# Designed miniproteins, single chains, continued (3), part 74

Each design is a single chain, and the fold is of that chain. pLDDT is the mean over its residues in the fold that is shown.

## One batch from the design tools (miniprotein)

Design m10566
Fold by ESMFold2-Fast:
Structure m10566 (fold): chain A 65 residues (1-65)
Amino acid sequence: SDEEVRELIERAREALKDPRLSREDATLLGSGIRELEEGLRNPPPEERLRRAVEFVERLLKQLEA
């Protein structure tokens, strides 16, 4: 849902504020956020949005571990 995508964007944006975050991880999170934001503005096919969500969720899970 749009609400779940917005929550994921907020979580990813919060992770970007961590000064311990590597430049590489920050770049990947930034790209994921842009993909999700673009998906909310211009809805892609459902499978593409799902892959973007999975990518960001996987990255956040690794950073939160």
Scores: mean pLDDT 79

Design m10567
Fold by ESMFold2-Fast:
Structure m10567 (fold): chain A 68 residues (1-68)
Amino acid sequence: SMELLGEALVRTLGRAAKRDPRLQPLYDRAVEARKNKDWKTLRDILSELGENDPALLAEVQREHARLS
């Protein structure tokens, strides 16, 4: 579900932002999008991760599988 995928994205980016503060704006955007059920913005963030950080996208997908 998009709800579980949004949760997985927020959890994964939250951990990543603690290691790399450059990811904090992306994390903040994901938190706001999930809170507002803005699925378009969540999909846009996932697309950006697929292009710029496929390893981090793979972490999101593993977290989503764990939550499902």
Scores: mean pLDDT 87

Design m10568
Fold by ESMFold2-Fast:
Structure m10568 (fold): chain A 68 residues (1-68)
Amino acid sequence: SAAREAAVAELVALFRAQPVLTRAELDAILDRLGREYGLSREEVEQAALEAVLRVAEETGQAPVVIDD
């Protein structure tokens, strides 16, 4: 969907700008994007996975999520 692709693009930009995030920070971002784009939790989690794969492919480095 257009909403899902927009969420993926925003997550790609965010992961490129902030390659290290805490789990709490990531969860807050996914919750916000779900509200902003009208996506379910499952849909934003899928968007996040797609964004991680795109960033890894484009930069050679996957974003890192640190447990709180």
Scores: mean pLDDT 84

Design m10569
Fold by ESMFold2-Fast:
Structure m10569 (fold): chain A 110 residues (1-110)
Amino acid sequence: DKEKILEKLREYLEEAAPLLEDDNALAKLRKEFFEKEDDPELLKLYNEGLLLMEEYIVIEGLSVEEALERALKEIEEKIRNGEPLLSDEEVYERLIRIAEVKNNVKKFTK
């Protein structure tokens, strides 16, 4: 049921959004999600949604609220179009890009 998965994804990402700057709180929330949720597709969607939100905040400078809405829209469009979710390799490459942007900011701020 695509609509139920999308509704659950929105609820989980809305819960995670205020915690994106708190690594300890976000890690606890992720642990609770993994213990509660048995749907492997929802787990993949949750991980991709969090990655997209972090990219929109770190790389594009969007607010947490704007990042949430854009991440959800992008995932909803992928699901509706039957497009594949990101591979582990694509997630890894995009995480490296986020880390590079964060490191560049630290070089100019220190």
Scores: mean pLDDT 76

Design m10570
Fold by ESMFold2-Fast:
Structure m10570 (fold): chain A 97 residues (1-97)
Amino acid sequence: SEMIEELRKGKEEAEKEIEEVKEKLKELGIPEEVIERFRKGEVDAEELKELGLSDEERRLIAEYALYTSELELTRALLKELETGDRSELIELASKGK
């Protein structure tokens, strides 16, 4: 399927972009715990500002969270299309935005 092939290509591109953003975050010395808490919605943009992070650092964290969420969605869609299993799509919907 052309759709499956496009999704696989999108997955590979997203994985590459995530690795590039990860390297930048590592160079800035931002703890993985802070990034993961932001991705889970446990810490917001105002709290990141209070931690003394720059506008650029907060933008990189937001980009990482966005690309990671897009990758998770793409993986869930691929799983449904290839196996008919919607469990991961349902789980992502239940986790919220």
Scores: mean pLDDT 77

Design m10571
Fold by ESMFold2-Fast:
Structure m10571 (fold): chain A 95 residues (1-95)
Amino acid sequence: SKEKIRKLALAIATLTLGLVNARLYKEQGKDDEALKVLKRTLEEVASILEEMGYKDLAEEIRKDLENAKTVDEAIEVAERTIQRLSKLLEEERKK
């Protein structure tokens, strides 16, 4: 459980930083760079989740990302993913 807690915390931190960077690029009118940051970060998080055994969640993230054509849609995927990871982290802490 400690190793799962660390990996979930790392995934949340990674995605939170990616989201901050993407918003900064968007504010500069660099939507392509914002989208690239979000796609790279979400794929990294999906890979971490898959290694942890959350294969269905990783696949859902990848499908949501494939369907995200705009920066705003990719931001929504990232925010939803952070919320889901936060719930998983709370559940692992209770074990």
Scores: mean pLDDT 87

Design m10572
Fold by ESMFold2-Fast:
Structure m10572 (fold): chain A 62 residues (1-62)
Amino acid sequence: SDMEKLLADIRTIYDELLKRNLEPTEKNIREVAEQLGAHEAGEVLIRQLKSSDEARKRSRAG
């Protein structure tokens, strides 16, 4: 499925970030995604970062 492809690309971005010892920030994700040609996966991860900010504000535990 298209989702499996996106998830695989996301995993590849994470692997490259780890390899380069980079924090998963919007800037670092965008740069790595650009280099890998995984723009859609990079944008999905960036959206998740923005959603994380909202979730943190709504978190009942933290």
Scores: mean pLDDT 75

Design m10573
Fold by ESMFold2-Fast:
Structure m10573 (fold): chain A 89 residues (1-89)
Amino acid sequence: MAERVARARAEAVEAARELAALVREAIAEAASIEELAALAEERAREAAERAMAAAEEVARLGTPEQIEELHREVGSLQAALAAEVDARF
């Protein structure tokens, strides 16, 4: 159980980092927030779906502490991306 949760957590973090990298590329390329949304949807959909699936697995099998740790890591990535969007647009 614990090993499976650790693997699901690692997959969720890795997928979230991949999603963040794709969104950063879209931020650099997009001329507007509307174009950013379109590019992010087109390029990052699969990574987002994978991250959500892995996070759901952690939520089903993990302890509250493991779930909070994942939320902190993903939240940190989301905050960094939000700051980059605000700085860009």
Scores: mean pLDDT 75

Design m10574
Fold by ESMFold2-Fast:
Structure m10574 (fold): chain A 68 residues (1-68)
Amino acid sequence: ALPALSPRQREIEDRLQALRDDYLAGRLSEAEFAAGVRAILSTVPELSEEQREAFVRAVMEAMRQERA
């Protein structure tokens, strides 16, 4: 089983899921989606700027494949 998420981690995942849903529905541009992901990840002090940008790139690549 997946480990239980803290309420804060669940909030972050819910926000990321909402952005993914909006992007897949065509309500957000790629740039707007990337900006939203960066904004959410900026609230996580444990991540370096390099790690945040790596996560954004990985998410964007996965979403491009989903929309292809």
Scores: mean pLDDT 76

Design m10575
Fold by ESMFold2-Fast:
Structure m10575 (fold): chain A 78 residues (1-78)
Amino acid sequence: GKGALEAAKIAEKAGPQKGSDAAFWAYVEASIYGEEQARAASTAVSLGAIGKPNEKAAEYAGDKAGQGALDGVKRVVG
């Protein structure tokens, strides 16, 4: 939950040029925790990056995949 929402907020602040890269690295880092959870985390980051938070996708990602997504986003946006 919380990690994926924070990842989305960081991606939004980074701007649209980094949004797609942020979503990709969110997926990569979250994928070790499960494919469906990684897709949910990537969806939360993609939609968050354009100012449309998806709380249900962030919740479905869970805490471990959400933390992975946050780590992935931080790689791209610093």
Scores: mean pLDDT 80

Design m10576
Fold by ESMFold2-Fast:
Structure m10576 (fold): chain A 97 residues (1-97)
Amino acid sequence: FISYLSKRFGIPKSVLSRIINGEPNPNNPVELYLFKLYQESNKDLEKFEQSLRDLHLEILRLIGEGLSQAEIAKKLKLESQSTASALLKLFGIEVPP
């Protein structure tokens, strides 16, 4: 399952393993964001996969509307533009700076 999510979303297996085991890297704001998403799914793997799909589609929609990384951060309620940039990179999405 972790291998499946990693291939589908481009998220490293180590990151997904830490999140699912309840041990996100406290110094990584993207891992903390994804861990909150997993907690909001009540640790249900199917709901977590759906949340990741919804997040990925929302990011693509915002990029398609021409939003900057800073505007995406604001819309997704991320801590900073740098967190949005790291999240986009995690999904393999390239957005000009």
Scores: mean pLDDT 77

Design m10577
Fold by ESMFold2-Fast:
Structure m10577 (fold): chain A 93 residues (1-93)
Amino acid sequence: SYEKALEYLEKAKELVENTKSKEDLEEAIRLISKARSELFGDEEVGEDIYKKLKTLLEKYGDSEEGLKKFAKELLEMIESEIEKIKEEIERLK
């Protein structure tokens, strides 16, 4: 469902914009995974993006600067996905 995917991505965006901890970023990654599964109707696609993003988070490390850089990159990805889904919903109206 495009609508459910959009809901998950909007929640992920809020978590990333208001990030207080590494746990918020991990929760955002879980929401992105759920959005991907809803968008493609395939749970495996959601699992793949989850693993990719979690690995990327680990590469940025646990420093405040590393988490801030990851949050910015994640936010850009989320905003891009939201825009793409909104365009698709408009086409289906």
Scores: mean pLDDT 81

Design m10578
Fold by ESMFold2-Fast:
Structure m10578 (fold): chain A 56 residues (1-56)
Amino acid sequence: MAEEIRRIERQMQRLEEDTQKAVESLLQQGRHQEAEDLKKASEKYLEELRKRRAEL
């Protein structure tokens, strides 16, 4: 369980960092809709990972 929890936590951190960088880049390019779509998709996936972690 502890190893699986740490794996999920690492996945969550990486996803958050990658999403923040990508969203910032898209906003700087004026691609606001794509930035919003990416943020929503990432938030949904983070929620799924968070639920998985909570069930372990």
Scores: mean pLDDT 82

Design m10579
Fold by ESMFold2-Fast:
Structure m10579 (fold): chain A 87 residues (1-87)
Amino acid sequence: MTIEEEIEFTKELVRKHIRSGKYKSAKELFKAVADELEKRGLKGPALTFRYFADNIDKLSTYFMTLLYLKDLGLSPEELARFRSLLP
């Protein structure tokens, strides 16, 4: 998988999980994303989302996740839905 393919796959996976509406917290969503990425052999991205899940209660991690998701290409609407999952 190329870096571009990995980024697009990760973006669509996050988008799918945000749009599913089944998660009650960002931590739960990020754990699900990390598990799916790990299952597909994308160990680097999986570790990133695992870190976000374990540290989302920290203000620095909160801002890092929003920047990361914006850089992945999520829309303002998708980012707003994600923010609704934060404490």
Scores: mean pLDDT 81

Design m10580
Fold by ESMFold2-Fast:
Structure m10580 (fold): chain A 110 residues (1-110)
Amino acid sequence: SAAEAARAAALATSAALLEGMAEAAEAAAREIKENPEKAEEYIEELAELARALAAGVRDALPELGAEFARRAEELLEKAKEAKEDVEKAIEYLEELARYAREQAARAAAA
C-alpha cells in the first residue's frame, strides 16, 4: 500500500540521518583528541547538527525523533559541562555515537 511504502521510506530516511549523526559524533571525538582546545567549538557544532537531524527524524517518525533529540541534548550538555575533562567529553560523544547507531539499526531493521 501507499501507506506501507511511506512508512518504509520514513524508516530508511531516519536510519540514514541517525547513522550520519553517529559518524559526526565519532569525527568530533577524534578532532577533540587532536585539538582539545577546540572541544567547545566542536561540541557546539555537533549540537546544531543534532538539532537539524532530530528535526528530520521527527518529520518522518515523531516519537523516535523526540526521543533522539532528548538523549542527544542530554549527552551534548554533559560533554559541554565536562569543562577541562576532555576524556569525559569524548566519552559522552562516543556514547552519543553508539546510541545514534543503535537507533539507526533499529529503524533500518523495522
Scores: mean pLDDT 84

Design m10581
Fold by ESMFold2-Fast:
Structure m10581 (fold): chain A 85 residues (1-85)
Amino acid sequence: IREQIKRDLIELLEREGVPREEAERRIEKASDEELLELLEELIRRAAEEAVERGAMSEEEAEAGVRASVEAVRKGLEAEKNGIVV
């Protein structure tokens, strides 16, 4: 899941006008918490644009953002919990 999130974030940053090299470097250096924060920001922006276009309600957008962020957070925690030190 971590590798998939990194790839998706790099693609999203490129679409926002961040050069690929800079996007890759930024994501490579990011902690799990920083990746989650960035993902939340990008999903929220996409949801806001969808609401402005009339493609979804504000309630649907907010619920979708919360559900996506929570699912990713739990997935990252599950990966860490599978590793015994």
Scores: mean pLDDT 73

Design m10582
Fold by ESMFold2-Fast:
Structure m10582 (fold): chain A 100 residues (1-100)
Amino acid sequence: SAAEEIIALIEEFKRLAEEFVKSEDEEEQRRIVREANRILIRAAQLADAQGLSDVAGRLIAMGVELQLMFKEKASKEEREKVYELLKEEAERVIREIQAR
């Protein structure tokens, strides 16, 4: 159940990251970044509690990357590029959890 909850949180993060890329409204982007970070912190806490400290660190790093794009006012093209990398990393983390 903990693994299923972590995966569900990562899937929700992927959805929020896609919404972040599609949004041109700064207030909407700010709300998405805050929600994405709450979700990733929860997922990281669950991962760490399961002894998956490597996964927890990677989840935190994904949240930091999203926050940096917002702070630096990244262009739509840069947001799309970083989203593809975040999506790939999220999918890798999900596969690693499923393999355990």
Scores: mean pLDDT 89

Design m10583
Fold by ESMFold2-Fast:
Structure m10583 (fold): chain A 94 residues (1-94)
Amino acid sequence: MVSVAEFLEDLIQAVEEFLAQLDTMSKEEQIEKLKEFLTALGFAAEAMRDEETLKWAEEQLKKLESEEFSKEELRELAIEVLNKAREMLRRAKE
C-alpha cells in the first residue's frame, strides 16, 4: 500500500510534468489530465480528512464537465492543484 505522502509526491511530479508540457497538449487532453489530477487530489484529501480540499476538488471536477475553460484557465487550475497537493504533502510528512 502506497502512503498518502508517496501518493502526493507522485501527484506533484505528474502535475509539474503536465505544466511543463501543457502548451504541447490539446485542450481536450488538458481537461482529461486535470480530471485525473483532481480525482487523485480528492482521494488524498479524503484520506487526510481535509474536507475543504475534497469539496474544492469535487467542485472543480463538476465545472470541468459543465463549463467551457480557456487554456489559461486550465493552466491556472493546474497551478492551484499543484499548490494544494504541496500543502497536503507538507502536512502528511509531519
Scores: mean pLDDT 85

Design m10584
Fold by ESMFold2-Fast:
Structure m10584 (fold): chain A 66 residues (1-66)
Amino acid sequence: MKLLVEFPEEKGEEVERLLLRMYLEGKVLSVERISETKLIVTASSEEDAKELKERLEKLGAKVTEL
């Protein structure tokens, strides 16, 4: 599943740290940078995409399913 992740600049480090952690856990397959504040993230499953969305939204990111 692909997600568009948009975040404020001040949350960039927290967002990237979360994505790296979830990548190491096998829940994120890839991250593609569109801009400094926009990423396309590919989750391993629909369940992992849901967890990723919830955790990113708690950090102040906006997550849209593609």
Scores: mean pLDDT 86

Design m10585
Fold by ESMFold2-Fast:
Structure m10585 (fold): chain A 74 residues (1-74)
Amino acid sequence: DEEERLLEAMVRVLEAAGEEVDEERVEELRRELERARREGTEALDGQGNRLTVDQILARLEALAARAPEALALR
């Protein structure tokens, strides 16, 4: 399960960074993953190669770091 593995990896990274991971935080991450899948587009690099779970996670982390307030838009 790609979504479950991404969620687990994100939780692990946040815990390593010292963040508190409560049910609310887990649901936030789940919503972000569901939103990305709802777009119906695969995460591809500039050459059309499918990104690995780790590469997708790194891109999501970059987005969150640039605009943390955007995570609260909904």
Scores: mean pLDDT 60

Design m10586
Fold by ESMFold2-Fast:
Structure m10586 (fold): chain A 69 residues (1-69)
Amino acid sequence: SLEDAVKLGKILLSRLPQLTPEERAAVLKAILDIYKKASEKPLTREEVREILRKAGLSDELIDEILAEF
């Protein structure tokens, strides 16, 4: 749902201060992709994982983010 996308976006944004400018750009792109896709249909946990992985986030960081979700 869009509510889930907002919650996930907030978790991702909370991580931005620890990232480089290039990594921040990648995370912001992932957030936009999540919001865009979530507006069309509910996203599965695996679809979210794949978006984050394609943005260049480590599997460890992805697991940590999704654990807070």
Scores: mean pLDDT 79

Design m10587
Fold by ESMFold2-Fast:
Formats: sequence, structure tokens, C-alpha cells
Structure m10587 (fold): chain A 64 residues (1-64)
Amino acid sequence: GEDKAIEELKTEENAEVILALIKRGLRGELDPETVEEAIEKYIKFYEETHGLPAEDVRKALEEV
């Protein structure tokens, strides 16, 4: 269910898995709220690990 997907997202640290969740959301397979949380977590991951601005990461996701 929806609650399990959100719980898994909160504990997931692998950027590739988070990106896969975003792609599933773009296919309409996830609730929009879960998709937005996945996007924000992906942006935060790249900001904290690679020092990339949130704006640049978000723009890259729009090209996926």
C-alpha cells in the first residue's frame, strides 16, 4: 500500500532506487505525493553528496 512505499522511501539511501521510484510515478503507478517526496529526496541526495544546486538537479530530472 501507499504507507509502505512512503516508509521505504524514508529509509532508502540508494539514488538509483529513488530514481526508479520517480520513473514509476511518472508512469502513474504511484500517488503524486509519494512522487514529490521521491523527487525531493533525490535532489537532497545530490546536494549533500555532490554539492550540486537543487535547481540543477531538478532541471536534470525534467529531462528524464
Scores: mean pLDDT 67

Design m10588
Fold by ESMFold2-Fast:
Structure m10588 (fold): chain A 104 residues (1-104)
Amino acid sequence: SKEEKVAEYLRLIADVIEKTAERIASLHKAGSGVDKKTILDSTKKFVDEILKEMEELGYKELAERVKKRIDETFEKANAASVEESVKLFRQLAKELRDEADKIL
């Protein structure tokens, strides 16, 4: 169903955001310089494609709400410490999974 597909897309976005947090944390722990902007830009590009698919399925208002939360979180994460960025991303992933669970 369209509902199942939209819930799958929300979970996929959450998984990608969680992996982004893990990557940022791993690079920081390894003593590597964390180029958050490059990592965030790559994640944003992928997420935007999924949100577009949700709009095509007729979930435009949901896609717009999710995009706004993601954009706000990414802006805060880019300006924040690595530790705060990881917390923000994990919280967002949890919120997106909760949103998916409400659809199914």
Scores: mean pLDDT 86

Design m10589
Fold by ESMFold2-Fast:
Structure m10589 (fold): chain A 90 residues (1-90)
Amino acid sequence: MEELEKEFEEAREEHKRNVGQASAALRGEKVDLQALAQQIEENVKRYNELIERLKEFDTPEAKKRAAQLEGYRDSMQQLLDWVRREIERR
């Protein structure tokens, strides 16, 4: 659980960074959208792995964390969809 908590925190911080880069792009700042899309895709993959590992624990705490991670994953997917549309507009 401690190792999974660390990976969860790291992935959450990475998502915050990705949101910041997307916001910068919306403000007209220079952002590598291709690199951003790749970073978000890798973060979504990491979250899917963490969700599967949490489901191996039959505890209320693990189930709660899995549901929370699914919510964060869905938010990352929405961000990825937006970045991909911006790339297509170029």
Scores: mean pLDDT 80

Design m10590
Fold by ESMFold2-Fast:
Structure m10590 (fold): chain A 73 residues (1-73)
Amino acid sequence: MPPQTLLDAYEAGVRAARETARRLAPSGSDERQVVDLAVNQVDQHLAENPDTSPEEAAELARRAAEEAARRLS
């Protein structure tokens, strides 16, 4: 079972990705793509770094979502 801390980090990342996508995505369909891309990057990072804090995961997700939004604009 994943440790609670890993789940907390994942949830923080997903929340940050959704909030950033809502602000920066040009359309609702782009918002979904931005969230999916950012969440995939957070998931990959947490698989490699399971001790990542929720704050670190949120910051990673925000940056990933910003980059994804820029590519879709």
Scores: mean pLDDT 81

Design m10591
Fold by ESMFold2-Fast:
Structure m10591 (fold): chain A 72 residues (1-72)
Amino acid sequence: STEEAAERIQRLVREDEEAGAEEAKRWMAESSAEDARYIGEAAANQMLEVGAAGDLVREVMAATAEAVARAE
């Protein structure tokens, strides 16, 4: 499910921020607008908690906005 995917992505972000960002982007590219928002927010929030680089957080947020726009 999307919720389980978000949980896996959050765990991945805690272990490897870049890998977590890439997995989030891959999932969002194939998701509905609602699911893309959910995954993007989960990933970005986890990245902020682990102190990930601002560029990486911005990249995930931009990918979320793009995925939502494409799905709508």
Scores: mean pLDDT 83

Design m10592
Fold by ESMFold2-Fast:
Structure m10592 (fold): chain A 66 residues (1-66)
Amino acid sequence: KKKTREMAEITREILFEIAPSLSDEALNEFMNDAAKITLQMIKNGESPETLRDKLVSLGEEIKKKE
């Protein structure tokens, strides 16, 4: 029930939380990768909690590449 909405809100929350600390290039990379991960997880029926963890890890990896 409403799982797609929950995952979309988590993705949006994480994006706005980390966006100010990323360069324009890093932000674009994160946005594209986060969208792909979110869509795949929705199709696979994975949990919103797993999505949050993956997005946080992705953001940290991209940030460290700078």
Scores: mean pLDDT 76

Design m10593
Fold by ESMFold2-Fast:
Structure m10593 (fold): chain A 62 residues (1-62)
Amino acid sequence: MTPEEFRELLLKAREKIKEATGEDSPEIFSADNLDRVLELLKELGFPEEEIKAVEKAKQSSA
C-alpha cells in the first residue's frame, strides 16, 4: 500500500465515523493509532477488504 492510498483510507474511515457519531476525532486517525482505527472500522461494519488493507499497512509499517 502506498502512503497516498493509506491516507485516503484513513480519511474515508474518519468521515464514516464522523457521520456515525456526529463527532470528528482527527487525533485517533494517525499511523500510531492503527489498532484503534481497525477496531472502529470493524464496529462500523466496513467491508472486509478495507479492514484487510489497514491490517496490511500496519504489518508493512515503514
Scores: mean pLDDT 68

Design m10594
Fold by ESMFold2-Fast:
Structure m10594 (fold): chain A 94 residues (1-94)
Amino acid sequence: SAFKEEARRVVEETMARMLEIAREKGDEALARRIRLARLMALHYLDDPSLSDLEQIESLLALFRWLLAESTDPEVREVLEEAIRRLEELRRRAE
């Protein structure tokens, strides 16, 4: 529960900041990609078949994929921070 709540907070804060960046820049393609990624992230967090560790690992894979596909330095900074936060949660979940 505590891991799930913190992971959900990381997802929601990260997605909100990236959507704000997309809006500021008028990047509708980025906004669509972020909205899809948010739905995927929430699906992982709401999947009862996944352990806390598996949920965090799925989120890490998703955010690393987003980082690889991103060229915007502000978006990359937000994603790198999210990855650091999720890696800390993964270490605690061992």
Scores: mean pLDDT 86

Design m10595
Fold by ESMFold2-Fast:
Structure m10595 (fold): chain A 81 residues (1-81)
Amino acid sequence: GNSVINQLKRLKKKVENAKSMEEAEKLIREAGKLALKHLSDVTKAIGLVLRGIGMILDAKSLEELKEQAIKFINELIEEFK
């Protein structure tokens, strides 16, 4: 619901201010945990988390990881609307 969307929006702002790959990865993992906990469609939740993990593994810089993380969190926000 709106509470989960607000938590995801806060995580998105934290990603924008992340200073390291490790910090950005931690925030992506927290967003993925919210998806696993709160999405009723478990198959969709698992698919979104696997996509997030793939983006973390493929990112070559902090800037790229932040961009992909923001896209991922925006996708999660749409799923909770």
Scores: mean pLDDT 81

Design m10596
Fold by ESMFold2-Fast:
Structure m10596 (fold): chain A 64 residues (1-64)
Amino acid sequence: EEVEKFAEAGEKVGKNGYQTVVDLRLAAGAPAPDPATLQQGIEDYAKKGREKAKENAELFEKEK
């Protein structure tokens, strides 16, 4: 329900955040990550974003 909607939003934010970090590192002259590392990072950030969004939604649902 509402918590799941926040989780989905958090997942998207996490994915976009990781991509932004990768883009900034490349712009600063850092080497490009290999495909496996890139995929792992996107998945990890997506999961963390989802988890944090769910925690925040649950917190706000509890007693204000």
Scores: mean pLDDT 76

Design m10597
Fold by ESMFold2-Fast:
Structure m10597 (fold): chain A 74 residues (1-74)
Amino acid sequence: SSRLEEEYNRLVEEAERLMRQLGAGPYQLQQFRDRVEQLRAKDGIQATILRLQQVIDDLRASIATLRRQEEARR
């Protein structure tokens, strides 16, 4: 389904953007892409989308925690 491909690509791009905010370099981003592609090949696109959503939630929580800690120091 084109909708699943669009969702998959959107979530990969969002995860990479959040990882860059946390200081991930080109090596870490490539390792992430390789892992996601391996998961998709093994478990299919829908299962990979669910895991990407969890990864994004975890990354967002980490960024929010870091921002709250920075604000508390001011």
Scores: mean pLDDT 87

Design m10598
Fold by ESMFold2-Fast:
Structure m10598 (fold): chain A 64 residues (1-64)
Amino acid sequence: MLPVDADFNDDGTVTGRVEGAPEGTVVTVTLRDGSTKTALTDSEGRFTIPGVDPRDVVRVTAHA
């Protein structure tokens, strides 16, 4: 697992950065209902996952 700096936004997005991650690193958000949402990092390790209630987030993980 790569370290993830994640910001949980009230507008229904999760944004953040995965330090040292190459472009295309998969970021997975796990929700309380057991569902997952994913995004890929850009060349700076940044990601955005829309349609997430921050109150439902159980974990955020990243793997190359």
Scores: mean pLDDT 78

Design m10599
Fold by ESMFold2-Fast:
Structure m10599 (fold): chain A 72 residues (1-72)
Amino acid sequence: SEIEEFNKRAAEELRELFEKFVEAAKKDPSLRDEALELLRRAAEEARAAGKSELEIAEAVAEALREFMERVI
């Protein structure tokens, strides 16, 4: 299905992006600390908005992806 193909591609793109981010973080360890603080804030904001645990996880994943895309 179109949704299944989209999800598979999204997962593959996220994995590649994460691998590139790990290599960048080896050169600049501060990127890891910045990512962790960003994820903490995303989780707190989603929780404060009354989102479910799954929606909080989705917000955190989206924030991480956006951050990784900006630093690579």
Scores: mean pLDDT 80

Design m10600
Fold by ESMFold2-Fast:
Structure m10600 (fold): chain A 64 residues (1-64)
Amino acid sequence: MSLDELVDEVVERMRGKSREERIQLFRDFVQSLVDSGKLSDEEIDELMQRLAERLAEMLRREEE
């Protein structure tokens, strides 16, 4: 699964959830990837950046 596919999966799980629940899902997902050791530090950083951008966009749309 590509990093984009992982990001899209997490974003779909965040839809319809509260702001706090989305932030918690983001943190839990990132922590699970770090704990798994399946991704390099660079891949985790890239995924975190992409997820943060998608989360910020979702929160911005809901605050409008």
Scores: mean pLDDT 73

Design m10601
Fold by ESMFold2-Fast:
Formats: sequence, C-alpha cells, structure tokens
Structure m10601 (fold): chain A 74 residues (1-74)
Amino acid sequence: MEVLEAAKKRLEELGITDEDIEKYGPVIDEALRNPTEELVKKLEEYAKDFKARGREKMAEVFENLIKKLKELLS
C-alpha cells in the first residue's frame, strides 16, 4: 500500500491524475503480472488515444510500458 501511494504522488507530478490511475491501473497491473499479446494491443490502443487527445505524458508512459512488455514476450 505505501509503495502504491508513493507511485501515485510521482505520477501526479507528471500530470497523471488519480482518475487515470483508477481507470488504467488495473489493466497495467494485469499486463505486468501476466503479459500477453492481447494486453499489449489493448495498451497500444490506449497510447494512441492519449496521443490523439494531446496527453503526451500519458502516451509516453504507456509506450514505454508497451516496449517493456514486448521485451518480456520475446
């Protein structure tokens, strides 16, 4: 719980809101625990949506996560 609170505060400093963490946190956690091609594609759709909406910081965070997950699946 303490580690999650610290991460939440750091994400807020990057312009990532509590609502973003609540909405996208579960899918990110699932992808990290059980990485699959399907979850990677789902995260790629979120990254594209963030970029289209001008949320560059969120898009970059998701793109970095996707890169890491693809390395785990290789």
Scores: mean pLDDT 73

